# Designed miniproteins, single chains, continued (2), part 88

Each design is a single chain, and the fold is of that chain. pLDDT is the mean over its residues in the fold that is shown.

## One batch from the design tools (miniprotein)

Design m7052
Fold by ESMFold2-Fast:
Structure m7052 (fold): chain A 64 residues (1-64)
Amino acid sequence: MAAESRRQAEAIAGLQKSKDLGEIDPKEGAELARELGRQYPDSKSAFETVAKELEQKGKEIEAA
C-alpha cells in the first residue's frame, strides 16, 4: 500500500538519522533494521544497508 511504502521510507530515514546522531544503540538498531527488512521485503536491501552501517558503528565503538 502507498502508506506502507511511505512508512518504510520514513523508518529507513529515521534509522539513518539516529545512527548519524548516535541516538540509537548500533546492535539494537541493526536488529531492528533486519526485522523491518523481514516484514517489508520490498525494502529489504535498504534495511540491510542500514543494518550493516549500524554494525560498522558498533565495531568502531567496541574498538574505542
Scores: mean pLDDT 73

Design m7053
Fold by ESMFold2-Fast:
Structure m7053 (fold): chain A 73 residues (1-73)
Amino acid sequence: TTVVTLTKGGSATVGDYTIELSDDGKKVYVIYKGKVILEADIFRPIGYSSDLKLTLEVTPIDETNFKVTLTKD
């Protein structure tokens, strides 16, 4: 499990994945080899990929900062 804190429009690299938070803070994307493989939003803050065994969770800290958790099982 990897935890990163992102600001609106921010990104972080986690291994071979890039995690990107949208400019409005409403969506989070996991990018692999230039393709979006997972997304979550503030109304559905959990994304899951059965093929990759990846779980993406998004928790708002404040209006600008978000805690993003990526879990691989």
Scores: mean pLDDT 76

Design m7054
Fold by ESMFold2-Fast:
Structure m7054 (fold): chain A 92 residues (1-92)
Amino acid sequence: MRLILELRNLSKELAEKVAKALSSLPNATVFTNELGNITAILRLSREEAERIARRLSELPNAVVSETDTVIAVGLDNLSEEEAEFVIEVLKE
């Protein structure tokens, strides 16, 4: 299964920090742009993808969509604390 994370409107410093942390994950492919947007594609079991999506859905700006093969999580205007929470969830 694939988990797709779409992180939008991060500060440049926060985007660099998050992209570096996500790129350190063994099953992650990470794309960044100059506007502070990050797309991360993680290859996970269904159980892991559903667990992560459930935890990330607790964030106030989270939008989750699910299909049989993909869970997509959109996160907009994350604070530094919320971005750290995202990194912690993905490392569990």
Scores: mean pLDDT 82

Design m7055
Fold by ESMFold2-Fast:
Structure m7055 (fold): chain A 66 residues (1-66)
Amino acid sequence: GKYVVVATDDGRVYQAPASKANGAKVGDRVEVTLPDGRVVRGTVQGYSDEPIPGVAGEVVDIRVVS
């Protein structure tokens, strides 16, 4: 997929280019950097070849965490 989809613990859904996922798998816990510079935790929901409509935005970085 071209895009990774992440659901954040604050109840929002974000996407990013799949290259930003750094090999994260569906179900992985991640720390994501938002465009405003906030860092939030979330979970990888999946990958898509098309942009997901209705997402809260695009994240700037994704890091897999335990």
Scores: mean pLDDT 82

Design m7056
Fold by ESMFold2-Fast:
Structure m7056 (fold): chain A 88 residues (1-88)
Amino acid sequence: SHMKEEALRLLREALELGEKQGKLTEAIGGALRGMGDALDAILQGADAEELARRGLEEARRGLEEGDAFEAAHGAGEAIAAAGALEGS
């Protein structure tokens, strides 16, 4: 899916930023936290398409601001939410 491909691209960029900052482990943690947060929200009835879109926007803002953790978190949210949409 387009959203999942974009989310994976943004995750790669976030992890590359984290590596350059010496914060790769923290960036990985951000991605895992983002995935968990999205799954929790979906279980509470949140719209997966809206969560995916929001995660992509958060990932782009994190990259623009040089925040690898925020970028990875947003990408993780988008990956989990887009994956939920593809589960049919």
Scores: mean pLDDT 88

Design m7057
Fold by ESMFold2-Fast:
Structure m7057 (fold): chain A 91 residues (1-91)
Amino acid sequence: MKEEILEKLKKAIKEIVEKYPDDDYALSTAIQARFMAEFFGKEVEITSLKEAEDILNKLLEEAKKEQLEELRKWSIENGDYITEEVHKLYE
């Protein structure tokens, strides 16, 4: 896998998670559309569907962790706490 493409997708997924934190349908649709554009549109060297799926799952997990950390920082700064419902949207 090309490291440059991996980092680009990681950033894009993080931005999508940040943009649609409360809408699981919008989040899912945006992530799938971005994945299609980056992997299928640009002929990334992927030998199997499992490899592509593993990459996507890894990027999603990393984006979720980063988003949760940012939400915690935002919560501290603004005196609010993230809800269990918001947390569940990233699972």
Scores: mean pLDDT 57

Design m7058
Fold by ESMFold2-Fast:
Structure m7058 (fold): chain A 83 residues (1-83)
Amino acid sequence: RREVIERLAAEALARRPDLRERLEPLPPLTVAVGYLTGVLGPAHSYDEVAELLGISRETVRENYEKVLEVEIEHALELMQKVI
């Protein structure tokens, strides 16, 4: 799990060298979620996140912080159930 998060964070840094200085001090989980949700680039669109969470694209766009929190919480719940 942690290795995957660190890998996703590294991929985000590699794809966004323009944001490297801003991204490096952030927790790897935050960077990984930002990468997956497309906040840091076109890795995943708002539509893809909306489909994954079962909410509208407009809701994702308006409340992206809440969506990021729900995505993190959902990922944690899934990991706990799989363990």
Scores: mean pLDDT 57

Design m7059
Fold by ESMFold2-Fast:
Structure m7059 (fold): chain A 85 residues (1-85)
Amino acid sequence: DLQLEVDEAMLRISVGVLKLTARNANDEKAVKTAEELEPELIKRLREGEKLSDLVREAALRVAETLKESGKEDVAQSLLDTVKQT
């Protein structure tokens, strides 16, 4: 069910954003969380869902964390997906 999937994704994204906000960008745990959130954020953006403020902000925060940790290629993939929407 698309509605249930959207609700679940939004909850996971919100929790992920809170974890990233509470941690230093160089924290290994924050980086690991960002890496886990990246494919889910890309999936949501690609499913044609109009970018909500929450999804967009979460994607940007995750990309920023990945970029600051030296994972620019992964961060760029997420940013390109946001731009394509």
Scores: mean pLDDT 66

Design m7060
Fold by ESMFold2-Fast:
Structure m7060 (fold): chain A 72 residues (1-72)
Amino acid sequence: DVAELVLKLAKEISEGKGSQELYEIYSKLVTEPGRAVKIAEEFSKKYGVDISGYNPIDVGAAVEYLEKLGLV
């Protein structure tokens, strides 16, 4: 399930775990947090998942990482 994979990766970002590519995306999005929030909101609507327990920047970074891998 793509939604579960995104939430798992968002948690890994928040715990300081992840690939270098994931942290490069995170670092870029920290300078543009409004964009990450929009990505997280669009993801929530598209997949019908409750992301209120997650940092929207982490969710946005995870979505971009999966897009780069061709998984979303």
Scores: mean pLDDT 85

Design m7061
Fold by ESMFold2-Fast:
Structure m7061 (fold): chain A 56 residues (1-56)
Amino acid sequence: SLDDLLAQIENAYKTNKDKADDLLSIYNYPGFQRGTDPEVREKYDKRIDEIKKKYG
C-alpha cells in the first residue's frame, strides 16, 4: 500500500538516503501513481514533504 511505501521511505531516510531516493523514484513513477485520485496524491505528497523536512 501507499502507507507501507511511505513508512519504508521514512525509515530509509533514517538509515540509508540512497535507499530513500530509490523508494521515492518508485513513488514518483507515473505508472505506479496512475489512476490515483488527485486529492489522495496531494495528501501523500504532503506526507513526503514532511518526511523530507524532518530528515533531509
Scores: mean pLDDT 75

Design m7062
Fold by ESMFold2-Fast:
Structure m7062 (fold): chain A 68 residues (1-68)
Amino acid sequence: DAERMAELQRLLDELETRLKQAGVPDDEIREVVGRARREAISYLDQGDFEKAREVVEKLAEEAIERAK
């Protein structure tokens, strides 16, 4: 559904902004965002937007922790 995909894209855009502000390198940001999209889509295909959101948030936390 286009609306759910638009919401996912918004979450991924927000993720990218957070990682950039945390000082994560652009190459790593691209990898993290790509991984988040791939994993989140699996949950969205099952209608589980809440799980998709949690996956994106966990990947953000891991990347930010790595940047410390």
Scores: mean pLDDT 81

Design m7063
Fold by ESMFold2-Fast:
Structure m7063 (fold): chain A 80 residues (1-80)
Amino acid sequence: SDEDLLARLRALADELLAAVEANPAKVDEALDEFAEAHREELQALFDGLRASTDEAAKAEAQAILNETSNRIDAIKEAAL
């Protein structure tokens, strides 16, 4: 369900944020490692959310992605 996809996306976002916070001097390495480890799952999640007919679920997914990106950028800036 869209609810399950969104819950898993949030869980992965939290896991990614924890990984980059643990090594803020090497954010790009943490991002690459996370992307490789979760490649198939991330692809399935994004494909499922894109196929959704629920506009609210799509908007929530985009908000999660935007919030996660902004927090990663803040971590990078703080590590300068």
Scores: mean pLDDT 83

Design m7064
Fold by ESMFold2-Fast:
Structure m7064 (fold): chain A 77 residues (1-77)
Amino acid sequence: MEELLERAREALEEAQALLKEAKKTGPASYAWAQAAVDGAQRAIELIEKGDLERGERALAVSEDMKARAEKLIAEAR
């Protein structure tokens, strides 16, 4: 439980850091980075409520959205 919550909080911090580069890259990368932030925040809320299965799924969605934003940023460089 604690490890999953720490992973979700780390994912939120990473997604928030990515927002600056994503915004500079363009609206598509920014949209994916924002979706990653929203997904990580939802994962934290679900995990804190004890819904570990939905929390883990929300975290997986956040990680997928972050990967999409990172790909667009890399392609723009």
Scores: mean pLDDT 83

Design m7065
Fold by ESMFold2-Fast:
Structure m7065 (fold): chain A 91 residues (1-91)
Amino acid sequence: ASPSEVAANITAAAIGVVGLEYLLERGEATQADFDNAVELVEKAVEASTPEDAELVIRIAERVYQLAERGGFTDSAERAREIAEKAREKAK
């Protein structure tokens, strides 16, 4: 992926996580909000290089933590798998 594509995808994923935290704290987070955030993180992992892996792993793990706290089990499982994929890229 181009550097601009990597930067755009990582930035979008990070902003998505902040939005999820905001909504979850207010009890307004929906499955659609988590689906969107998981998709953004997945795109960030696909676009990332091994050098970006630590940051993307952290973002994916944060989505996992938020999904677990909110009871969004399917999103938690997807975020966990995405984090594992990012860790595999770091090797």
Scores: mean pLDDT 84

Design m7066
Fold by ESMFold2-Fast:
Structure m7066 (fold): chain A 85 residues (1-85)
Amino acid sequence: MEVVRVSDTFSYLTIGSGPLADQIARFLEEAEAEVGDVIFLMKDGVFSEGVRVTEDREETVERLVQEAKRMGLQEGDKIVLVKRS
């Protein structure tokens, strides 16, 4: 797992080995995700619909895990956080 902060408004996670839920939870903490921020999943240059960060962090992680499974995300695919403007 590798987390990169590109700017103050944009961060991404490159998915590594291990449980996806743990990687997403750690990414949200390291990227300082806040309510109203939007997260996109990326596979082979295709983006998911945005998942909005809510007050329920566990629900946010669960939604992202379900969407990642739906898209078939694997090691090397990316998760992108865009900060609310």
Scores: mean pLDDT 81

Design m7067
Fold by ESMFold2-Fast:
Structure m7067 (fold): chain A 80 residues (1-80)
Amino acid sequence: SEEVKEEFERIVEEAREILESGDPDTLLRLIGLILRAIGLEIELRRKAEEAGDEELLEEVEKLFEEALKELRELLRQVPA
């Protein structure tokens, strides 16, 4: 539970740091973090399903949706 939350929070924090940096590769780096979040969700969801842990499955889904929401908001702030 706590570990899952920390993993998604780390991805969002990395995204905020990237956006703040003003790096010309910001868009590419943020896309990379979104893909990392998706990969993490797939792996954690698989583990929860294999364990029959419905509580963990619900937590993973909720935390992933919150992280994805934050990442989408940060992505929208990148200049075209």
Scores: mean pLDDT 82

Design m7068
Fold by ESMFold2-Fast:
Structure m7068 (fold): chain A 68 residues (1-68)
Amino acid sequence: MGNEGQQAADEAGERTREEYRDLPEEVVEEASRAARRAALRAYHQGASPEEAVRKGIEEGRKKAEELL
């Protein structure tokens, strides 16, 4: 079911939020949102759930660095 992509997105977002929890809330929320979006996109483009989570976390990190 398409819920696997959503689960990967949720995990990527949650792990990104946990890693950057000490940053300003606005930065954390934008990074988490970027991670969720990237993970979901990767899954729909044929990535495995595990690879989708990994790509999501990487994009979340880039977004956090972009905002700092």
Scores: mean pLDDT 83

Design m7069
Fold by ESMFold2-Fast:
Structure m7069 (fold): chain A 59 residues (1-59)
Amino acid sequence: SKEEVKEELRKHAGELIKELAELHEVSEDSVIDALAEKAVEEGKSVEEVIEELKKLLES
């Protein structure tokens, strides 16, 4: 579920989410919500979402 994905992202990608939120000048909660919704819609795992976050920060 979306809520489970959000909880996993908070546990495993908190620092990456914080950096992405600061880079785009948005809240950490808005980043988590957007990523969780995208993961559910696209059938992506939390691990795949975390890898995409790393690529965004390395760009």
Scores: mean pLDDT 77

Design m7070
Fold by ESMFold2-Fast:
Structure m7070 (fold): chain A 85 residues (1-85)
Amino acid sequence: DIEELIKELEEKIREIKEKGGNTELADIIEGLLKRVKRMLEQGIISEEEASELVRELIRLAEALENDDLAAISEIFRRFSEITLV
């Protein structure tokens, strides 16, 4: 369910910001989520494609929570490949 995945990601972004973590990277993840939502609303991507993109963003948020810079870099690279950006 895409709505549940979006909610999970929004909760993780909120927690990162509230704990005084890397708010700049959290803002980037939030921007990417807004882009995915827009693409889904415009019919550019399917719900299944949007779900995969949100799962990658959740993995990115989890890596950020754990201060895993190597994982953050790898997930950003994979997300860029999936979005063709």
Scores: mean pLDDT 76

Design m7071
Fold by ESMFold2-Fast:
Structure m7071 (fold): chain A 69 residues (1-69)
Amino acid sequence: MLEEIAEELVRRFGLSPQRAREIAQLGRIMIEKLGWDVDAIAEELVQNFGLSRERATAIARLIRRKLEA
């Protein structure tokens, strides 16, 4: 599942494989272990990875959708 999310991030957002894995892993922890919503995850991605808010929100939504079906 984590590999699948990382591959989707590479395909849809043009992230490097390493960065996609880092973002997928962090997003999974924030959703499954911490119960963070999409907006909180997007803010963290903006701060830690320098992504635009629009891009970070789209990535956070994708991760949540893949984890929650």
Scores: mean pLDDT 81

Design m7072
Fold by ESMFold2-Fast:
Structure m7072 (fold): chain A 66 residues (1-66)
Amino acid sequence: SASARQKALDVLRMAVGEATELIKEGKGSEALELVESTARKVIEKVPEAADTAKSAVGSIEELVKK
C-alpha cells in the first residue's frame, strides 16, 4: 500500500539521520546496527521498499568506511 511504503521511507530516512549523528560521535558500529536493524524490519513489513532499505544501509557503510 502507498501509505505503508511512505511510512517505511520515513522510518528509513529517520534511521539514516540518527546513524549519521552516531558516526559524528564515533559510534560507527552502533550506526550500522541501527540502519541494518531498521532496514530488516522495513523489508519484512514492506518488501517493495527493499531496494531503498539496501541503499540506506550502503550509504551508512560508506560513511563508516571514511
Scores: mean pLDDT 82

Design m7073
Fold by ESMFold2-Fast:
Structure m7073 (fold): chain A 66 residues (1-66)
Amino acid sequence: SLQDLRDAFQVFDRDGDGRVSVADLRRILEQLGLSPTQAALRRAYDRDGDGYLDLLAVLAERTVPA
């Protein structure tokens, strides 16, 4: 669920900056039973191309790349 994704994000956002790497998000989604590619995650959520994702951006889209 969206709540589960949010909770997982907060666990991996250890320093509280609201950002998680693409690789960390991929691992979170795999733990939730999803199998996105890193390229799909970058295209959908890595808006500035820095390899890190904003928690707000991920939650706002409410979608996981297939």
Scores: mean pLDDT 61

Design m7074
Fold by ESMFold2-Fast:
Structure m7074 (fold): chain A 104 residues (1-104)
Amino acid sequence: SVQDLSLEEALLLFNAELSRKEKELGVSSLFEYIAKQKGLSREEYLKLVVEKLSSLGVTVTLDPSLSLRGNEGIVLRKIVEYLKPKVSTVEELFEKGLSILELK
C-alpha cells in the first residue's frame, strides 16, 4: 500500500510514473506540455497549480532562490504528501495527482 511507504518512496514512484507519461507524450516536461495546452507560460501554469492546491487546503511556499524545476519539485512533493494518506496504489496516486496537475 502507498500509505505504508515513506513520503520519499512515494515521491520516487510518482516521479517514475511522471517520467513514463512524459516519454509516452514525447515531451521533456509534463508541466511544459500542460502549460502549452492551456495557452500559459510554464511559470503562469505553476502558479495555477499552487492555487488549485490552496483550494484543496494545501499551502505551497515557492522558493524564489530555486529554479523553475526546483519549484516544480516542491509542488510535486506537496501533491504526493496531500494524496498519500487518501490512496492505496501507485496507480491511484498518479491518476489523482495528474488530475490536480490538469486543474480538474
Scores: mean pLDDT 90

Design m7075
Fold by ESMFold2-Fast:
Structure m7075 (fold): chain A 90 residues (1-90)
Amino acid sequence: MEEVEELKKRFDEAIERLKSPDPEVRIQAVREVVKIADRLSELAPKEEALKYIDKAMDALTEVSKDPDPEVRIEAAVGLLHLATIKAVLE
């Protein structure tokens, strides 16, 4: 499915942007990671969706230690959203 493959590519790009020196870019990357994982939960097979949700949760757990408090808050909100999606899928 073309949309799923494009979402996976954008997910990998968003994960890379979480390492940006710019906290605004890191906040946008957190939001994008959550948005893509949510979309994959609707469009991809369950096992594949769970894999990407787990990847997103691992990445945002690291971001929750970010020196910028706004980045940490965004990661915490994203983790709560991802945990909710995972619970519904399981």
Scores: mean pLDDT 86

Design m7076
Fold by ESMFold2-Fast:
Structure m7076 (fold): chain A 94 residues (1-94)
Amino acid sequence: SLEELKEELKEKLDELVELLRENGLLTPLMEALYDRALEALEKGDIETAIRLTEDLLKLAATRLDELSPEDQERVIALIREISELLKKIEELEK
């Protein structure tokens, strides 16, 4: 369901930002994108939530070389999983 996909998205976003925070890579802009994306999801503003999440993923991708190899693989996996969830959510909202 859409609600289950939203909850999965929140869980994956939380994991992504925690990994970035633990590695000292979470910027104020990334934190703002994360907070705004979650607010948009709560309000049912799916278009805004998708856009903000995609911007966050793009920024995270630029920092991959600064992660340990193990954390890099996990962040790559999270970027893929979140991207797939965004596509499923977008499809259900059309």
Scores: mean pLDDT 87

Design m7077
Fold by ESMFold2-Fast:
Structure m7077 (fold): chain A 90 residues (1-90)
Amino acid sequence: SVPIEVVTRLIGLVLRTIGYLIDVELDPEDREAALRAAEDALEAARLGAEVGDLTFGRRAVELAERALSFVEEPPEEALELLREAREILE
């Protein structure tokens, strides 16, 4: 079983990623929000792997990938973070 503190953190990371996705959908020039979405997705993937539950990491990565699909000129750093997150989820 996953500790409640870890589940709470994972839920928080997914909710923040949703917020950043909304920011990018409203302002496609918000490259900072796209980068923050990728950072939170990578943290969710890493934390999920440590506790043996990839569910939240997969959801966060899907949301961050959507944010990067809407953003104009996606930051290279964000793309690199999402590639690392995807490798963890494989």
Scores: mean pLDDT 90

Design m7078
Fold by ESMFold2-Fast:
Structure m7078 (fold): chain A 65 residues (1-65)
Amino acid sequence: AAQAAADTARELGHGEHAPAIAQAVAEAGPDLRKQLSAAAATARELGLSEEEVNRIVQAIADAHA
């Protein structure tokens, strides 16, 4: 989950923000809903677009499937 979020952030050109987003996901613990919320909130705070936020959120969800 945290790795998927970081990898997606790098693919979107936000590699410098990847560690912060990955840490937010890791700190949220094993609850998928909390991981998705933490990733979305952190990405928005860092200035990512809603499309970029949605791609990161989807990558985390896919990592749980």
Scores: mean pLDDT 82

Design m7079
Fold by ESMFold2-Fast:
Structure m7079 (fold): chain A 120 residues (1-120)
Amino acid sequence: MEIEFSPRQQEHLLEVFRLAVEMAEKDPSVSERTKKALRELAERVEADPPRTLAELRALVEAVFKEHQLTPAEAREFVGIFSDAVEQYIQENPELSEEERAMLRAAVDTLAAAAGAVVAA
């Protein structure tokens, strides 16, 4: 949580959020609140990229709270993001092990944010 993202890691994170938005928009079973929350988080990441996993967690918790996501919608959001991360890694074999580890750490961070909002 104290390690800062490099500019390249911030670019990869934004591309994964964009992919997650595209995946959610194509799936009619995904809730409209989950789709709106994903779009807003992608827009916030683009406008002011998080520097650390702690900043990413704070952004995700804020978006979940503002959109009033249910526990099921928060899990749906994390699931879509996780699927987007694995697809992005598979489609970009040139990614370093550090870059892949950072993207997977982002998934764990979103899962932790979902758990915190549900427990409150």
Scores: mean pLDDT 84

Design m7080
Fold by ESMFold2-Fast:
Structure m7080 (fold): chain A 78 residues (1-78)
Amino acid sequence: MEKIRKEAREFGDRQLAYAEAVGRKAAEKSPEEGIQAMLTLGYQAASAAFTRDKEVGEEILKRMQELAEKLKAELEAE
C-alpha cells in the first residue's frame, strides 16, 4: 500500500506540474483559457490519483484548487 501511495503522489505531482505549465502558457494569450486548461488537466490528475488511492487523490485535488486560485489571483493582479 505504501508503494502505491508513493507512486500516486509522484504521478500527481508530475501531472499537476504539467497542468500548471500548460495553464500558464495558455494564460499568456487568454487568462480565462489558461485557468480552464489548468483546471481541466488538474481534475484529470486528481481523478487518476483517486483510482490509486483516495487520500492521495484528495491531496492532489486540494493542491490543484490552490494552484488554480493562485494563478487566478496573479492574472487578476496584472
Scores: mean pLDDT 77

Design m7081
Fold by ESMFold2-Fast:
Structure m7081 (fold): chain A 63 residues (1-63)
Amino acid sequence: SRAEELAREAARAAAEGDQARGRELGKEMVSLGATEDQADAGGAAAASGDLALGRRIFEEGGV
């Protein structure tokens, strides 16, 4: 799913310290229907290694 793909990419950006990529992914999630709070919460979950939670938050945001 797109939510799973975005959660995985958010985790990679965090692991690499790529803050610019993290911001781009957040903007993409908002463009797909998520709120900024959902994008931030899902991204933070994925960055902490909880890909399942990150995916779920993005799916609730309509991603």
Scores: mean pLDDT 79

Design m7082
Fold by ESMFold2-Fast:
Structure m7082 (fold): chain A 82 residues (1-82)
Amino acid sequence: AEALALTLLAYAAYAAGDEARAAALLARARALAEADPEGTEAAAEELREFLEEALARAQEALAAGDGARAAEILRAAAERVA
């Protein structure tokens, strides 16, 4: 689940406007997913409903112009999937 947690943290950094941190976190998430593609896929499937709900709420916040709220939602999701 670490690759998923890092991906969510990267999206949170993007929502907060920190592109450099987002890129670094995505690079780490990609390396972990490539090292364990089956485990990453299994974790994504197990957490699918939770991830869809968290991403939908983050997208609603972004659509409202609240990047800080979107980042908060994504960080909370990352803590749960880690």
Scores: mean pLDDT 79

Design m7083
Fold by ESMFold2-Fast:
Structure m7083 (fold): chain A 70 residues (1-70)
Amino acid sequence: DAEEFAEKIRELAARLRALPGRATSLAGGLPFKAGETREWHLEAEKDGEVLSVRAMNPDPVGASELAAAA
C-alpha cells in the first residue's frame, strides 16, 4: 500500500544520504501509467551503490524525500 511504499522510499533515501558524494545517476518518473495501472520506479547510483524502488500508485511525499536525498 501507499504507507508501505513510503517507508521503502524513506529507507532508500536514508541509504543514499549515508553514502558519500553525489548520485551518479537518477532515473524515474511520477506518475507513470502502464495500461490500467500507475507505476513509479526510481533507480539511483551513489558511490558505487545502485539502489532502486518500484511501486504502484506511489506516495508523492515519499517521492519528494527520495529526490532530496539523491
Scores: mean pLDDT 55

Design m7084
Fold by ESMFold2-Fast:
Structure m7084 (fold): chain A 105 residues (1-105)
Amino acid sequence: SAAQRQLMADIVQNNIDVLRQMKKTASPDAQKIIDELIKLFEELKRAIENNAPVSEILEIVEEALEVQKKLQAYLNEHGTMQQILEAIAISSSLTLVKRIIEKEL
C-alpha cells in the first residue's frame, strides 16, 4: 500500500540521518563504510518511492545488510557504545523493511 511504502521510506530516511550524524565523529575507516551504506539507503529510498520491482528493492536491501554487517563488525571492535547501539537499531529497521517488502509487495 501507499502507507506501507511511506513507512518504509521514512524508516530508510531515519537511518540515513542517523548515519550522517555518526559520520561526524567516526574514524576515516568507519566513514568509508558509512558512506557506502548511506549511498545504498539513498538508492533504496528512491527504489521504494519510484515503485521499483520487488526483486530490485530486495537486491538493494541485501547489499545494505552486507555493508551493515561490515559496519557493525568494525564498530564492535573500534566504535563507541553509542555507535554500536545505533548500528544495531539500523540493522533491526532494515530487517523490518525487508519483511514489509516480502509480505506486502
Scores: mean pLDDT 89

Design m7085
Fold by ESMFold2-Fast:
Structure m7085 (fold): chain A 86 residues (1-86)
Amino acid sequence: SAAKKRKAAALLTAGAILLIAAELDKSAEDAKAAAENLIEAVELDKSFAPDAIKLLKRGKEELEKQGDEEGAKILEEAIEEIEKIS
């Protein structure tokens, strides 16, 4: 449905914003929120899986560069979950 696709797009956007927040603050809470939003977006519309995975991979690389091993692990687990769905 159009409503379901709009909700998925909104969640993908929210997840992208939360990834930027996690990169800035090294907050595990923001990394978890980003992961949850991106996973829910893909559950609602699987066509967003490639975009969600690209965002998570970039976020993981950035958190690893910053030494945020906890945040990077959260994003890696989200990638694995999305790959199982898609």
Scores: mean pLDDT 89

Design m7086
Fold by ESMFold2-Fast:
Structure m7086 (fold): chain A 62 residues (1-62)
Amino acid sequence: SAKEELIEKIREVGEKVAKLVGELFNAPAKVEVEEIGDDVVRVTLTVGDKTFVTDVDISAAV
């Protein structure tokens, strides 16, 4: 579905961002993408011992 394709693209972009951020801060970095609602995706970026969470409403994009 368009929604599943969008979530996969968000994951791919997030992984690229995590790699760049990890290199910039010389720290291990990872991204996790989770569907927490019907059209809401939670993106969690962990860099070293710090965690950043953002919730993205994707309803307008599917």
Scores: mean pLDDT 81

Design m7087
Fold by ESMFold2-Fast:
Structure m7087 (fold): chain A 58 residues (1-58)
Amino acid sequence: MLTEIPGVDEEVAKRLRAAFGGDPDRIFRTSLENLASIPGIDREVAENIKAYYRQLRA
């Protein structure tokens, strides 16, 4: 679950689903800068999201 990623709370998880539709491939393929543009996501959280989805990538 997205909220299991360090720095990702329920509000950030909702924003990620809104931006990428919950598609792990879209989240994995996007740039760190695009992730960090989402309110509540800084560079470190963006890296944590990428690391999480690297294990679950399609």
Scores: mean pLDDT 74

